# Designs tried in a protein design run: designed miniproteins, single chains, continued (2). Part 31

Each design is a single chain, and the fold is of that chain. pLDDT is the mean over its residues in the fold that is shown.

## One batch from the design tools (miniprotein)

Design m5114
Fold by ESMFold2-Fast:
Structure m5114 (fold): chain A 78 residues (1-78)
Amino acid sequence: MGREASLRAVVEHLAGDAPYLTADGVVRELSGEERVEIAVKVIERKAAEKEAAGDLAGAAAAREAAERIRRLAEELRR
């Protein structure tokens, strides 16, 4: 329970400015695994934008955040 709540908080925080990530704008029910995949993609996109802006440290931090989210998702699956 605590792990799931923590993962959700991280996803909400990172995707707060882009909470709706769907093809063609169609909103559907998302599983925990799908939310994790979306959060990782949001972080990867933000990392690319930070690199383009010259913020290499911010890009590195974003990649680390993606790894932490994947690790939490793996714990929730097991």
Scores: mean pLDDT 63

Design m5115
Fold by ESMFold2-Fast:
Structure m5115 (fold): chain A 65 residues (1-65)
Amino acid sequence: SKADEYMKKALEAFSNNDYDKAIEYFRKALEADPNNPKIKETVQKIADYLEKLGKKEEAERFKAL
C-alpha cells in the first residue's frame, strides 16, 4: 500500500538522521491510512527513543503527528 511505502521511506530517513524527511513521510503515511495503528505505534516508539537520547524537541515533533 502507499502507507507501507511511506512508512519504509520514513524509517530510511530516520535511520539517516533526517528527521524532517522522516516526519514528512510519516505524515503522508497517516494521510494514506489514518486508521493504521502500526503507524502511530512506530511514531510513538521513535518519539520515546529520541526523548531518551535527550532530543526532546525532535521527540515533540514526532509526537505532534
Scores: mean pLDDT 86

Design m5116
Fold by ESMFold2-Fast:
Structure m5116 (fold): chain A 75 residues (1-75)
Amino acid sequence: SKISELIKEIGEVARAVMENDLDKAREELERVISIAKDLGLEPIVKAAQEALENVEDPEKTLEYITKILKIIGEK
């Protein structure tokens, strides 16, 4: 499902950030934005865009990832 694909990509963003792979984090965040737009999940689109703008700050990026996971019901 598209929701499962979204969850997988969010996990890949978190992994890339933890590994300090900024290029991969950007690519995976862009995929999250694309999937969220297709699903009409505006709050997730906004949070992912804010994460992308702050991708060089791993703490802020992970805060936005946590916010996204909370929105989709992963606690």
Scores: mean pLDDT 83

Design m5117
Fold by ESMFold2-Fast:
Structure m5117 (fold): chain A 74 residues (1-74)
Amino acid sequence: SELRRKAVALYSAAQIHVIAARSGDENAIESLRAAIELLEEAIRLLEEAGAPEEEIEEVRRELERVREELKRLE
């Protein structure tokens, strides 16, 4: 599915932003916000593609971890 491939690409992009946030001092909040938006879109695409609930829940858990990390910086 094109939607699943796009979701995987968005998830990978989100991980790059998380790594950037942890290694860069100036744009950490912006990078984590970008990761959140990418993970939310990845979840939407996985739901649209009818991906297994376990796969969707794994991405949702990552989203919650990133949200908590952002909250600690605000």
Scores: mean pLDDT 85

Design m5118
Fold by ESMFold2-Fast:
Structure m5118 (fold): chain A 70 residues (1-70)
Amino acid sequence: AEVEELRQKAKELYQQAIEYARKGMDALKKAKESTPSQAEILRKKAEEYGAKMEELVAQAQELLAKADAL
């Protein structure tokens, strides 16, 4: 039960990380077609999305490691 719960939570975190990665990629694509001011805002958003993605991946990996230890 605990192992299954941890793996399910990790899966959900990975799905959220993928969503943030997609948003970051979309922001970078728009930045290439934008004015310098808009491009700067979009690059900052992409960095924020990337940071969220890395945080979620790290949390998911910790949960999987905990599940494997049980």
Scores: mean pLDDT 85

Design m5119
Fold by ESMFold2-Fast:
Structure m5119 (fold): chain A 80 residues (1-80)
Amino acid sequence: SMELERRLEAASLYMHGAAYYVIALKYKEQGKLEEAKELLKKAVELFEEAARIAEEVDPEEAEVAREAAEEARKKLEEVE
């Protein structure tokens, strides 16, 4: 099913974004602000891509990914 394949693709991108986000927060706690910035930027990109793909098959999951991207952007502003 193409729908299943798209859902799995979006979920995979979301999980990668979440992993970058968690590691970025650890680096932020350690004062490694430049590393945190790089990982937060990657998290935003991955969450936005997940939302774009999910929008075609699951608008509710797309909204979850968009909210995750916004949270990552807020954290990115904190480490500027």
Scores: mean pLDDT 89

Design m5120
Fold by ESMFold2-Fast:
Structure m5120 (fold): chain A 79 residues (1-79)
Amino acid sequence: SMEEEVERLFETTEKELKENFSPKAYAVALAELEESRERIREMIERGEPERVIASAATAGVLRAIGAGLQVELEEKKAK
């Protein structure tokens, strides 16, 4: 199902974030990912079309990665 596919995507993303980011970057990225999980759950409960759910899930993953990268960038600037 779409719900199972989204959950699998988020679980895979969480593992990748944990393996590739610093603890601080991972914490920020994870918080963003968890917020996206909640939004997607609400969209599924409202009966949003699969294409809309898939798009939102992809955007959520990209936001989480971006948030983590931003933290990593700021950490590199801090001498």
Scores: mean pLDDT 85

Design m5121
Fold by ESMFold2-Fast:
Structure m5121 (fold): chain A 64 residues (1-64)
Amino acid sequence: IKEYEEKIKKNPNDAYSWMFLGWSYFNQGKLEESLEYFEKALELEPNNVVIKSALDLFKTMIGE
């Protein structure tokens, strides 16, 4: 978590760091923050299939 937060401070346009931060917050049960971070990652790279798949998987796991 702290590692990804530091990466975002250095490069706030690193979509993968936002995606990994999303997973880290999901593992802590912080679903609202997790969703926001996945959406931020997709916003930065809307055609990135890895990030799309991560967000889709997250939504499936939370019942969406």
Scores: mean pLDDT 77

Design m5122
Fold by ESMFold2-Fast:
Structure m5122 (fold): chain A 57 residues (1-57)
Amino acid sequence: NAEKKAEEYEKKAEEYLRKGDVQSALIAYGNAAIYYRKAGDWEKADELVEKAAQLEA
């Protein structure tokens, strides 16, 4: 359940990046990370946080 929502947000973030919408992508990656944490997948959540930080830097 939570992992499925995380995957959906991650896909949305990737689509936003393809469109050049970095702000929406950052929000979507943030939501994906929250749902990965809820699912117990802290490694994946940390990976997405790092990706978001690199995009904002």
Scores: mean pLDDT 82

Design m5123
Fold by ESMFold2-Fast:
Structure m5123 (fold): chain A 93 residues (1-93)
Amino acid sequence: MDDLLSLNPHDYQVLVLGDFDVPPISLYPQIFRFKDAGVRIITTITRPPQISGSPTDLADAVVLDSDDGRDFTPSNPQTRIFDTLDDALNYLL
């Protein structure tokens, strides 16, 4: 969390976020700061999110880390779903 606050968005093209079902409120302004700088957001999920407004709603791409994620539908219809991180990175970069 604190490390993300100290990062310069201009040094990054893509930000990869871990599996967050219920992210801390302090994470959202940092995600928006990176998106506003033109950084693309990828999130990885090991299970379908149980709450609306998770980082998956803010992500440009979602990586499904398990077969249990195959029935996942993102709340944002513009978000793209991938089976691997490499496929998501190739799409966004």
Scores: mean pLDDT 61

Design m5124
Fold by ESMFold2-Fast:
Structure m5124 (fold): chain A 97 residues (1-97)
Amino acid sequence: SDSELALEAGDLIAQARVLYYEGKYDEAIKLAEKAIELAKKSKSESRDRLLAAGYLVLAKAYKAQGKLEEAEKYRELAIKYAEKAGDEELLEEAKKV
């Protein structure tokens, strides 16, 4: 269901954030990419917020790896979806990347 896809995406984003703070950037990227895939398939009201959060993890992880072109690409996507979701906290975090 759409709600089950959204919940799974949210759980994967939470795990990806933990991996990011542990310095496990490749693992964080893999889980964030899976979360984005599930969020895109979900017709949930939280879709845009989940996409913003997933793209934010990708932006931060790629920046930490020195992959600045990929980091900027995902930063811009995180900003776009945070604005669509009306999530001021995610928007502020994305702008700080």
Scores: mean pLDDT 92

Design m5125
Fold by ESMFold2-Fast:
Structure m5125 (fold): chain A 104 residues (1-104)
Amino acid sequence: SRLEELRRELEKREEELKKLSEFIATLDEEEKAKLKERLEKAREEARERFRAHPEEALERVREYAEIEDLEIEESELPELALLLVGTEIQFELTKEFKKEKEAE
């Protein structure tokens, strides 16, 4: 099913995030806390946006997965969109944080 395909792609993204865990393991506790706060803020902002604009959440799911006409309950759309975008947020912000640390 298309939902199973989406879950498989999310699993592949999680494997890529594991590669960033080596970088995260080099951070001290203060740096880890700072990264975590940045990630939590970005995820919450994305969640609020998708709850306010379910139509944008649906478009994001379709765009990310190239899937049309998913039979997903409207109440599930913001969380599914956040799940897809959340991986990208974590990936991009962790890369940005790494770049900032390498510039120090």
Scores: mean pLDDT 72

Design m5126
Fold by ESMFold2-Fast:
Structure m5126 (fold): chain A 118 residues (1-118)
Amino acid sequence: MITLTESGGGTFPEGGSVTLSNKISGDTSGVFQVGWYRQAEGQEPQFVASIDLATGGVSYAPEVAGRFTISYDKANSTSYLNMTNLQKEDTAVYYSYAVDLADFGKVYWGEGTKVTVV
């Protein structure tokens, strides 16, 4: 079993930047993909970004492509979402996830980190 601990949320200016982090604790040997979803108030959850840890392949939602960058620090088992040129539409609760092949491909979710753009 793994645990996801998110940090970096808060209130940020439009046009600003923030880096969200997700520290993965426990046995991470089976973790093969990490990523982020977001949910704005009254909206469905939206995919933001992912990274495949075997290949380093990355995927981004069209709305954030070119503004957001996902990375993974394997030595520290920490994923990062670097968010640049923030827009008011980026205001949401951001949920990190990790997929664990050792736990039959189970998806683990963080508790959510709120980002408000003003």
Scores: mean pLDDT 87

Design m5127
Fold by ESMFold2-Fast:
Structure m5127 (fold): chain A 66 residues (1-66)
Amino acid sequence: SLLERAEALAAEAERAEAAGDLRTALVKYQQASILYAIAGRYDEAERMAARARALAEKLGIDPSEL
């Protein structure tokens, strides 16, 4: 399901972040956020989006450029 895919992407993002692969984590948090939003899980979508924004800031990337 769409929700299961969102949960898998969020878990992959957390593993990438823990491994120091911040760019992969950023992309996967963004993808998870989109899928959570489509699934109507707005609280989860916002948490994923917030983590993506924090990683973009750490990497010196403007979120609008992604």
Scores: mean pLDDT 86

Design m5128
Fold by ESMFold2-Fast:
Structure m5128 (fold): chain A 65 residues (1-65)
Amino acid sequence: MVELTEEQKELREKLLEALKNKDEKKFKEYKKKLLEELFKIVAEKKKPSEEEIEHARKVEKELIE
């Protein structure tokens, strides 16, 4: 499995805190930031693995739902 970077893990924690505090504005900001970071890593690799693509799609689906 593709592991989250330290920066992405920090963003995920902030996203979860915003969700716990019901801060919708902060939740949307951190969610967008996390998705951008995930897709940036995939896009920067000329040939991303299927595992990396699948992981990014799974995280995106989890965050959208």
Scores: mean pLDDT 67

Design m5129
Fold by ESMFold2-Fast:
Structure m5129 (fold): chain A 66 residues (1-66)
Amino acid sequence: AREAAIKGLRELIKLYPQHAELLQEAIERIEAGADPLEVLEELLARIEDPAVRTHLRILKREVEKL
């Protein structure tokens, strides 16, 4: 679960570098032991961009399956 979330967030940084600071903060929190699903849910509350939100919802569903 953690590895899938980190990998997905790194890919989102490449696609949306304007959100890199928030996405990198999320990666660091997950690496420090935070729950990946909780971190992804918090990102959804902080990011308004509909394209990024769509990718985050897909990533959350994939992480939930693991």
Scores: mean pLDDT 82

Design m5130
Fold by ESMFold2-Fast:
Structure m5130 (fold): chain A 72 residues (1-72)
Amino acid sequence: SAAAEATRERALERLEAMLEKAGVEKEEREKIVELAREALRALEEGDEEKARELNEEAIRLGKEAIEKVKKE
């Protein structure tokens, strides 16, 4: 639905903004946001297992990207 789509995009915009403020490079931000988008779509489709796996990968990449910024 349009409402679910708007909620998803709003959440992804917030994630992107947080990663940008943390100093994460644009290409890494785009990759993390795309994984999060896929996770939200999987959840919407009822694939809870896939959503969990994609969320875990997005969190892992986000942590790695932030750690990389801290070292630079």
Scores: mean pLDDT 82

Design m5131
Fold by ESMFold2-Fast:
Structure m5131 (fold): chain A 57 residues (1-57)
Amino acid sequence: MDFERARELSREAERLAEAGDVEGAVRLQREASRLLGASPEETEQGVASIRAFTEEA
């Protein structure tokens, strides 16, 4: 329903992850998932992606 807001939150999460603020990025990603009505699996996948991204960076 709120695709635009979820999209913005995901972009902010990516920015925070780039800056090394993993906990802030995870929080925003979870909020975006909630707005989209994502399943627990989708939410965990998003969090795992953030962790992998910061570990590689």
Scores: mean pLDDT 74

Design m5132
Fold by ESMFold2-Fast:
Formats: C-alpha cells, structure tokens, sequence
Structure m5132 (fold): chain A 92 residues (1-92)
C-alpha cells in the first residue's frame, strides 16, 4: 500500500541519518563528514519527494550547514532532532 511504502521510506531515512551520526561519533574526519553530508542530501531529497513538513526539511538543511561549517556537535544534535521528527511521522 502507499502508506506502507511511505513508512518504509521514512524508516530508510531514519537509518541513513542514524548511520551518519555513528560515522561522526566514531571519527569526525573530513571523509566521514563528506559521507554524512551525502546521507543528509539523500534524506533531504527523500523528504522533498515525500512532501514532509517544512520543519523536517529545515532541520535537515541546518544539519547540512553545520557539517559544512565543521560544527560536528551541532550537526549530531540536529540529526537527532530530525530522527525524532521522522519517528513522530512514523507513529502518526
């Protein structure tokens, strides 16, 4: 069903963002920041395709900016915030 597909896409986004957090927490190297940025860009494209709330899109955009600025601590905080927002959508 379309609802099951949406749930699967939201769960995939959650997994991508969790993987990004793990990479950054293990080693915030330039290589892992680049990989985390790729995950955020993928999640952002999925969020737009799924027409997710602007708040989710804004949080992902802020996470990407924090990564580009080298603010890894703020990026992890924002990625966790995005996961919480996605979890709320899955629960709805």
Amino acid sequence: SSMERRRQQLERMRDLLEAAIRLLEEDPSPENIEKALGAVETALAMARDLDLPEAVIATLERAGRALREGNVEEAIRLLREAIDQIDALIAA
Scores: mean pLDDT 90

Design m5134
Fold by ESMFold2-Fast:
Structure m5134 (fold): chain A 55 residues (1-55)
Amino acid sequence: SEEIEKLKKEAKELNKQIEELLDSPDALTPENLAKIEELVQQLLELLKKIKELEA
């Protein structure tokens, strides 16, 4: 469905942002760790929503 495709695209974008932060030379600073935690939580919520829509 169109909604699922859009959510999967958003999940891939979040994954890319997380990977880019982890690849930075200062990935493990407190500021970057907090940002990664926020992005990971957003990704998990998105994946839960995709799972519900695929039911």
Scores: mean pLDDT 82

Design m5135
Fold by ESMFold2-Fast:
Structure m5135 (fold): chain A 68 residues (1-68)
Amino acid sequence: SEEADRVIELLKAGKMDEAYEEVKQLIEKGASFKELSRIYKAAREVSPEAYKKIFELITEYTKKQVKK
């Protein structure tokens, strides 16, 4: 999606804080795991630290949303 592409561009530009906020908003809007997985794969290409942080954000938010 265009939103996922924007996050990927922010990651490539080194704008990590902005990328993390966009990811949080996408999760809250109900973005699919497919879109989110595309984002964290791109983060891995940028840096291991960004990849780890994005993966943690996705895991934490989705786990919280599914939990009763």
Scores: mean pLDDT 76

Design m5136
Fold by ESMFold2-Fast:
Structure m5136 (fold): chain A 76 residues (1-76)
Amino acid sequence: SPDDVKQQRYQSSVQWADDQIQNMQNWRRQHPDDTVTFSNRVANIRSQMDHISGVLGDQGQVIRDRVQQRIDQIQR
């Protein structure tokens, strides 16, 4: 069903974002002075989340908010 397709896209998007955030956090830990790579990874995640929000509507906004919260935690 269309809802099943949206749910699969939601789960795939959450998993992809979590993997990207984990890789970014590991990179920042190993290279604390590399702000350029960090900023580029953040921009890429935000770009992909914007696209996903367009497809998933309210569910996409929930993912965006959670991803932004995690990015903010890593930036501290």
Scores: mean pLDDT 77

Design m5137
Fold by ESMFold2-Fast:
Structure m5137 (fold): chain A 82 residues (1-82)
Amino acid sequence: SEILLELAVAAALVLGAVVFYLFTEASEEAKKEAQELIDRAIELLNEAERAAAAGDTEKARELAREAAELAREAIRLLKEAD
């Protein structure tokens, strides 16, 4: 289903951001900003999964997309910080 694909993409991006965060040598400041984005993305992904379980596919889709966007931003920030 479309929602399962969007949840899977969001989960993969969040996992990618976490892995990148753990293995990057970026500055402490950039890591702190990325950590805040990752923490928020994880929270939104958990909310998306709960919404999907409750049958609210529209809310789940919106939350999953927001989580994916924050995860992409965290990865971008860490890459730009060397």
Scores: mean pLDDT 86

Design m5138
Fold by ESMFold2-Fast:
Structure m5138 (fold): chain A 71 residues (1-71)
Amino acid sequence: PSEKEFEAEVQLALAYIYNALAKLSGDTETAAQADRLIKEAEEAFKNGDYETAIKLAQEAIDVVRAAAKAA
């Protein structure tokens, strides 16, 4: 894989972990928002748009981090 493709895979893996954590905490609203961003990132990845996949995966992580900070 290209470096960019590998970076996208890493960011998606992190987004999955953060989303799972939100679900375990019972924060269904944050989990739903992160899930939407992850699905968009997955579609970008499938289309070879690794930059967009990275950006959307990072947005999913940020959503979970922001919710945790607010709690």
Scores: mean pLDDT 85

Design m5139
Fold by ESMFold2-Fast:
Structure m5139 (fold): chain A 76 residues (1-76)
Amino acid sequence: DMRKKEEEELRKALREVEAAAREFLDDPENEEARRRFEEALKRARELIAKYNIGYEEAAALVERLAALAEELGLSE
């Protein structure tokens, strides 16, 4: 079941985004934490768009984290 595999991949990416976001927020001066957060966020967004999985909650979470990243200057 390809959909089940897609769901697992997305869930893993979302967990990575959350972990990286917490690490970055705990130490905003840590360049490695910032890089991991940016990469995890980008990966999760790409998976949501690519697989078009009906995970509205996941999409909302990723958008909230993207807004937070911009507020923290990651996109600037």
Scores: mean pLDDT 69

Design m5140
Fold by ESMFold2-Fast:
Structure m5140 (fold): chain A 55 residues (1-55)
Amino acid sequence: SKEKKIKELKEKIEKERELGKEGVKSASTDPKAKKAVEELTKKKIEELEKEGKEV
């Protein structure tokens, strides 16, 4: 159902945010790695939000 898909997308977005926070924390000694994790997290969240808009 549409409601189930939206709920799953919200859960995926939340998980990606948490993973991004952990990645940034782990990469704290490398500015390049930190930026790469932030950009990847942002891109993944944008894709999931875009998918949610189409549902």
Scores: mean pLDDT 76

Design m5141
Fold by ESMFold2-Fast:
Structure m5141 (fold): chain A 70 residues (1-70)
Amino acid sequence: SEAEKLYQQGLKYLKEGKYEEAIKHFEEALSLLPEDDPRRAEIYALLGGIYQLLDEPEKAVEYIEKAKKL
């Protein structure tokens, strides 16, 4: 699926330290995933971690809390 491809591309960019590209691909993957897909929690946790690395604590907390609700 397109969501799966975007998720895998996001992981590749994250591994390469390309945080902005990883965020873009993860956000696009979230837009295509069903609301009950377990990957949504994983992606929210990954986004939270990336925003912590970028020193954006408010955004990091937002995504971490979203991950916990799933």
Scores: mean pLDDT 86

Design m5142
Fold by ESMFold2-Fast:
Structure m5142 (fold): chain A 43 residues (1-43)
Amino acid sequence: YDEEIEKLVEEMRKAAEAGDPEKVTEYLNKLFELRRKRGAAAR
C-alpha cells in the first residue's frame, strides 16, 4: 500500500539522519521491492 511505501521512506530518512547506513540499505531494498511489485502489477 501507499502508506507502507511512505512509512519505509520515512524510516529510511530517519536512519540516514541517525547515521545508520545499514538500516538505510535495508529499508531501501524493502522499498525497492515493494515499488517494483506495484509497478509490475500495473503492467
Scores: mean pLDDT 74

Design m5143
Fold by ESMFold2-Fast:
Structure m5143 (fold): chain A 64 residues (1-64)
Amino acid sequence: LEEFLEELDKKIEELEKKIAELKEKLKKEPDNKELKLELQLLEGMKALLEGIKSFLEKVKKKKE
């Protein structure tokens, strides 16, 4: 379980870095439709992984 949470944290960090890079690119190219779509997809994936992490943290707390 701890290994899985660590892998989730790594993937969330990776997504955060990609989101930050896309946001910087989008500031320079605000009309770029492809960058906007990629940003939305990555933000959606991050939200899902954060939701999974939150659920697992709640499960871990109940097994005290």
Scores: mean pLDDT 79

Design m5144
Fold by ESMFold2-Fast:
Structure m5144 (fold): chain A 55 residues (1-55)
Amino acid sequence: SEVELKVAEHEIRKYAEEKGIKLSDEEIREAALIALNEGISGEQAVEKLLKKKEE
């Protein structure tokens, strides 16, 4: 579980850096938890997080 969370956080950080998306450590962790809880990719979790933050 903890190892899976760290792997998800690493993949999300990589994706955000490649796309030029600025995410805090807290946002990266939130996206990683979304990915693990919903069984979706880190990329999809980042997109979902950004949509949730957008008004």
Scores: mean pLDDT 79

Design m5145
Fold by ESMFold2-Fast:
Structure m5145 (fold): chain A 98 residues (1-98)
Amino acid sequence: SIVEEAKKTIREALEDLAEAANRSTDLELQATISMTMITLSVALQREEITEEDIDLVIKSLEKTKAAILAASDSPEAKEFAARLDEHIKKLEELKKKL
C-alpha cells in the first residue's frame, strides 16, 4: 500500500539520519538531526499517514539537508544530502497518491 511505502521510506530516512548523527561532531547539526528523527518517529507511530504528516516529514528532511550542507562541504556530507533528497522526492511522489 502507499501508506506502507511511505513508512518504509521514512524508516530508511531514519537510518540515514542516525548514521549522519553518529559521524558528525557538530553539536548544532546533531541537534537538528535529533529533532528531525523525533518528527519521523512520530509519523511512524500513526495508524494512518496523512498528506500533512508527509509534508512535516519532507520539511524536516529539507531542513536537515540544508544543515548538513551548511556544516560541511565534504564528499560524505554531499552523499548524505543526496540520500535525504532521494527520500524527499519519493515521499512527494507517494503524497500525490494518497
Scores: mean pLDDT 87

Design m5146
Fold by ESMFold2-Fast:
Structure m5146 (fold): chain A 76 residues (1-76)
Amino acid sequence: MLSDEEILELLGKAIEYVKEGVEAEKKGDYEKAIEYFEKAKEYLQKIAENAPNEHIKEAAEEGIKEIDKLIEELKK
């Protein structure tokens, strides 16, 4: 399992990529927004697979589901 420090670093990266995706979407760059959201999902998936407890795992899985919805809407 990943350490709490490693989980926090992965979460920080996921949050950064979500912010970048939102900014790209605001600019109308939907392809770039999708790329950033996919990167955010990758980090959340690493957290879910290596979560130290069920609460963190569920939170990461919920985050992935919400990002999947955003990606689907941008793909039309």
Scores: mean pLDDT 83

Design m5147
Fold by ESMFold2-Fast:
Structure m5147 (fold): chain A 70 residues (1-70)
Amino acid sequence: SNDELLEELERAVLAGDTEKGVALVEELIQRGVPDKRILETLSRINRETTDMAAYNAVAQTYGRLKLEKA
C-alpha cells in the first residue's frame, strides 16, 4: 500500500540508506501518491534525522522529478 511505502521511505532515510530512499520516492511519485503526503513524510524525516546525506538526496530527487512534470 502507499502507506507502507511511505513508512519504508521514512525508515530507509533515517537509516541512511540513500539508494533505497531515492528508489522509494521515485516509486511514490510514479504511483501518484499525493504531494502533501510525500512532503509531510519528508518534513518528519528532516526533523528526526541526524545524517542529512540521505535526506538531501531524496529531497533533491523529489524536487527534480516534480519540476520535470511541471
Scores: mean pLDDT 84

Design m5148
Fold by ESMFold2-Fast:
Structure m5148 (fold): chain A 59 residues (1-59)
Amino acid sequence: MEELKKELEEYVKEVVPEEKVEEAIRIAHNAIDAFSAAGASEESIKKYAKKEVDEFAKS
């Protein structure tokens, strides 16, 4: 899961405005932890975590 968290942190830095990066990283990490605890696959975790980040970036 560390590699996935790092990958999503880099994704956040690429797509989210600088002022929102810290909160978006928190959202991504929380999504990874929550979906992982629910037994989701790595592919699904990555997909849903990115969706959470994208929705936050639009707000």
Scores: mean pLDDT 80

Design m5149
Fold by ESMFold2-Fast:
Structure m5149 (fold): chain A 60 residues (1-60)
Amino acid sequence: MAEEVVEEIRRLGEESTPEARARLEAAAEDTRAAAATMGDEAGAEVGRARLERLRAELAA
């Protein structure tokens, strides 16, 4: 679950500006860290929340 969210974040990063890419890369790392420390489902939730926030910001 978390790895699939990381993949979605990276894909969005490839379609974005260099500044947005750095932020999306950080979000992918946070997702993986959360999955490693809190479990796969919790990591996926952290990643999804951050991805939604970044998508809204980048769509502005």
Scores: mean pLDDT 77

Design m5150
Fold by ESMFold2-Fast:
Structure m5150 (fold): chain A 55 residues (1-55)
Amino acid sequence: GPDEELKEELQKYLEEKLKGASDEQADKVAAEVLNLLEKGEATLEKVDEAIKKYL
């Protein structure tokens, strides 16, 4: 469904966006996004906010 497709797209999006990041930056962003996924709040806007916050 749409939520499952969004989760898959978010994973791919993070892999691409974090490709040039340090291990520490990538880990922090991944942890934030995992928390958003657990809450069912993993939107592209919130993911971009997490990326901007740590990168």
Scores: mean pLDDT 75

Design m5151
Fold by ESMFold2-Fast:
Structure m5151 (fold): chain A 107 residues (1-107)
Amino acid sequence: MTVEELRKRAEAGDREAELKLNQLISDFLKKNLNVSGDSLIEEIDKIIKEVEESDDFAVIVGEILEIRFGKKLTTKEEVIEELKKIKDSLLKALEQQKERELKALSL
């Protein structure tokens, strides 16, 4: 299943797709982009900035995204847009998890 398919299913309210998307993105960032921090959102913001500042880094990240997610990215702008979509998916999943935790504490 592609990241795009997981995103579409997660947007439709599929909890299992949301969990798989989070696991896949977390694994991708930690194993392939050498992310060392606890905050995936802060780390992805750093990656976006590095891509914006370096054409060479944009090519490397684009190739990793193509290998892992099957999406062919040919421009720096496409790489940045895909990273922003990954960030948005993570933010939405974190907000939904926070709502579930607040509801569990209220019971």
Scores: mean pLDDT 66

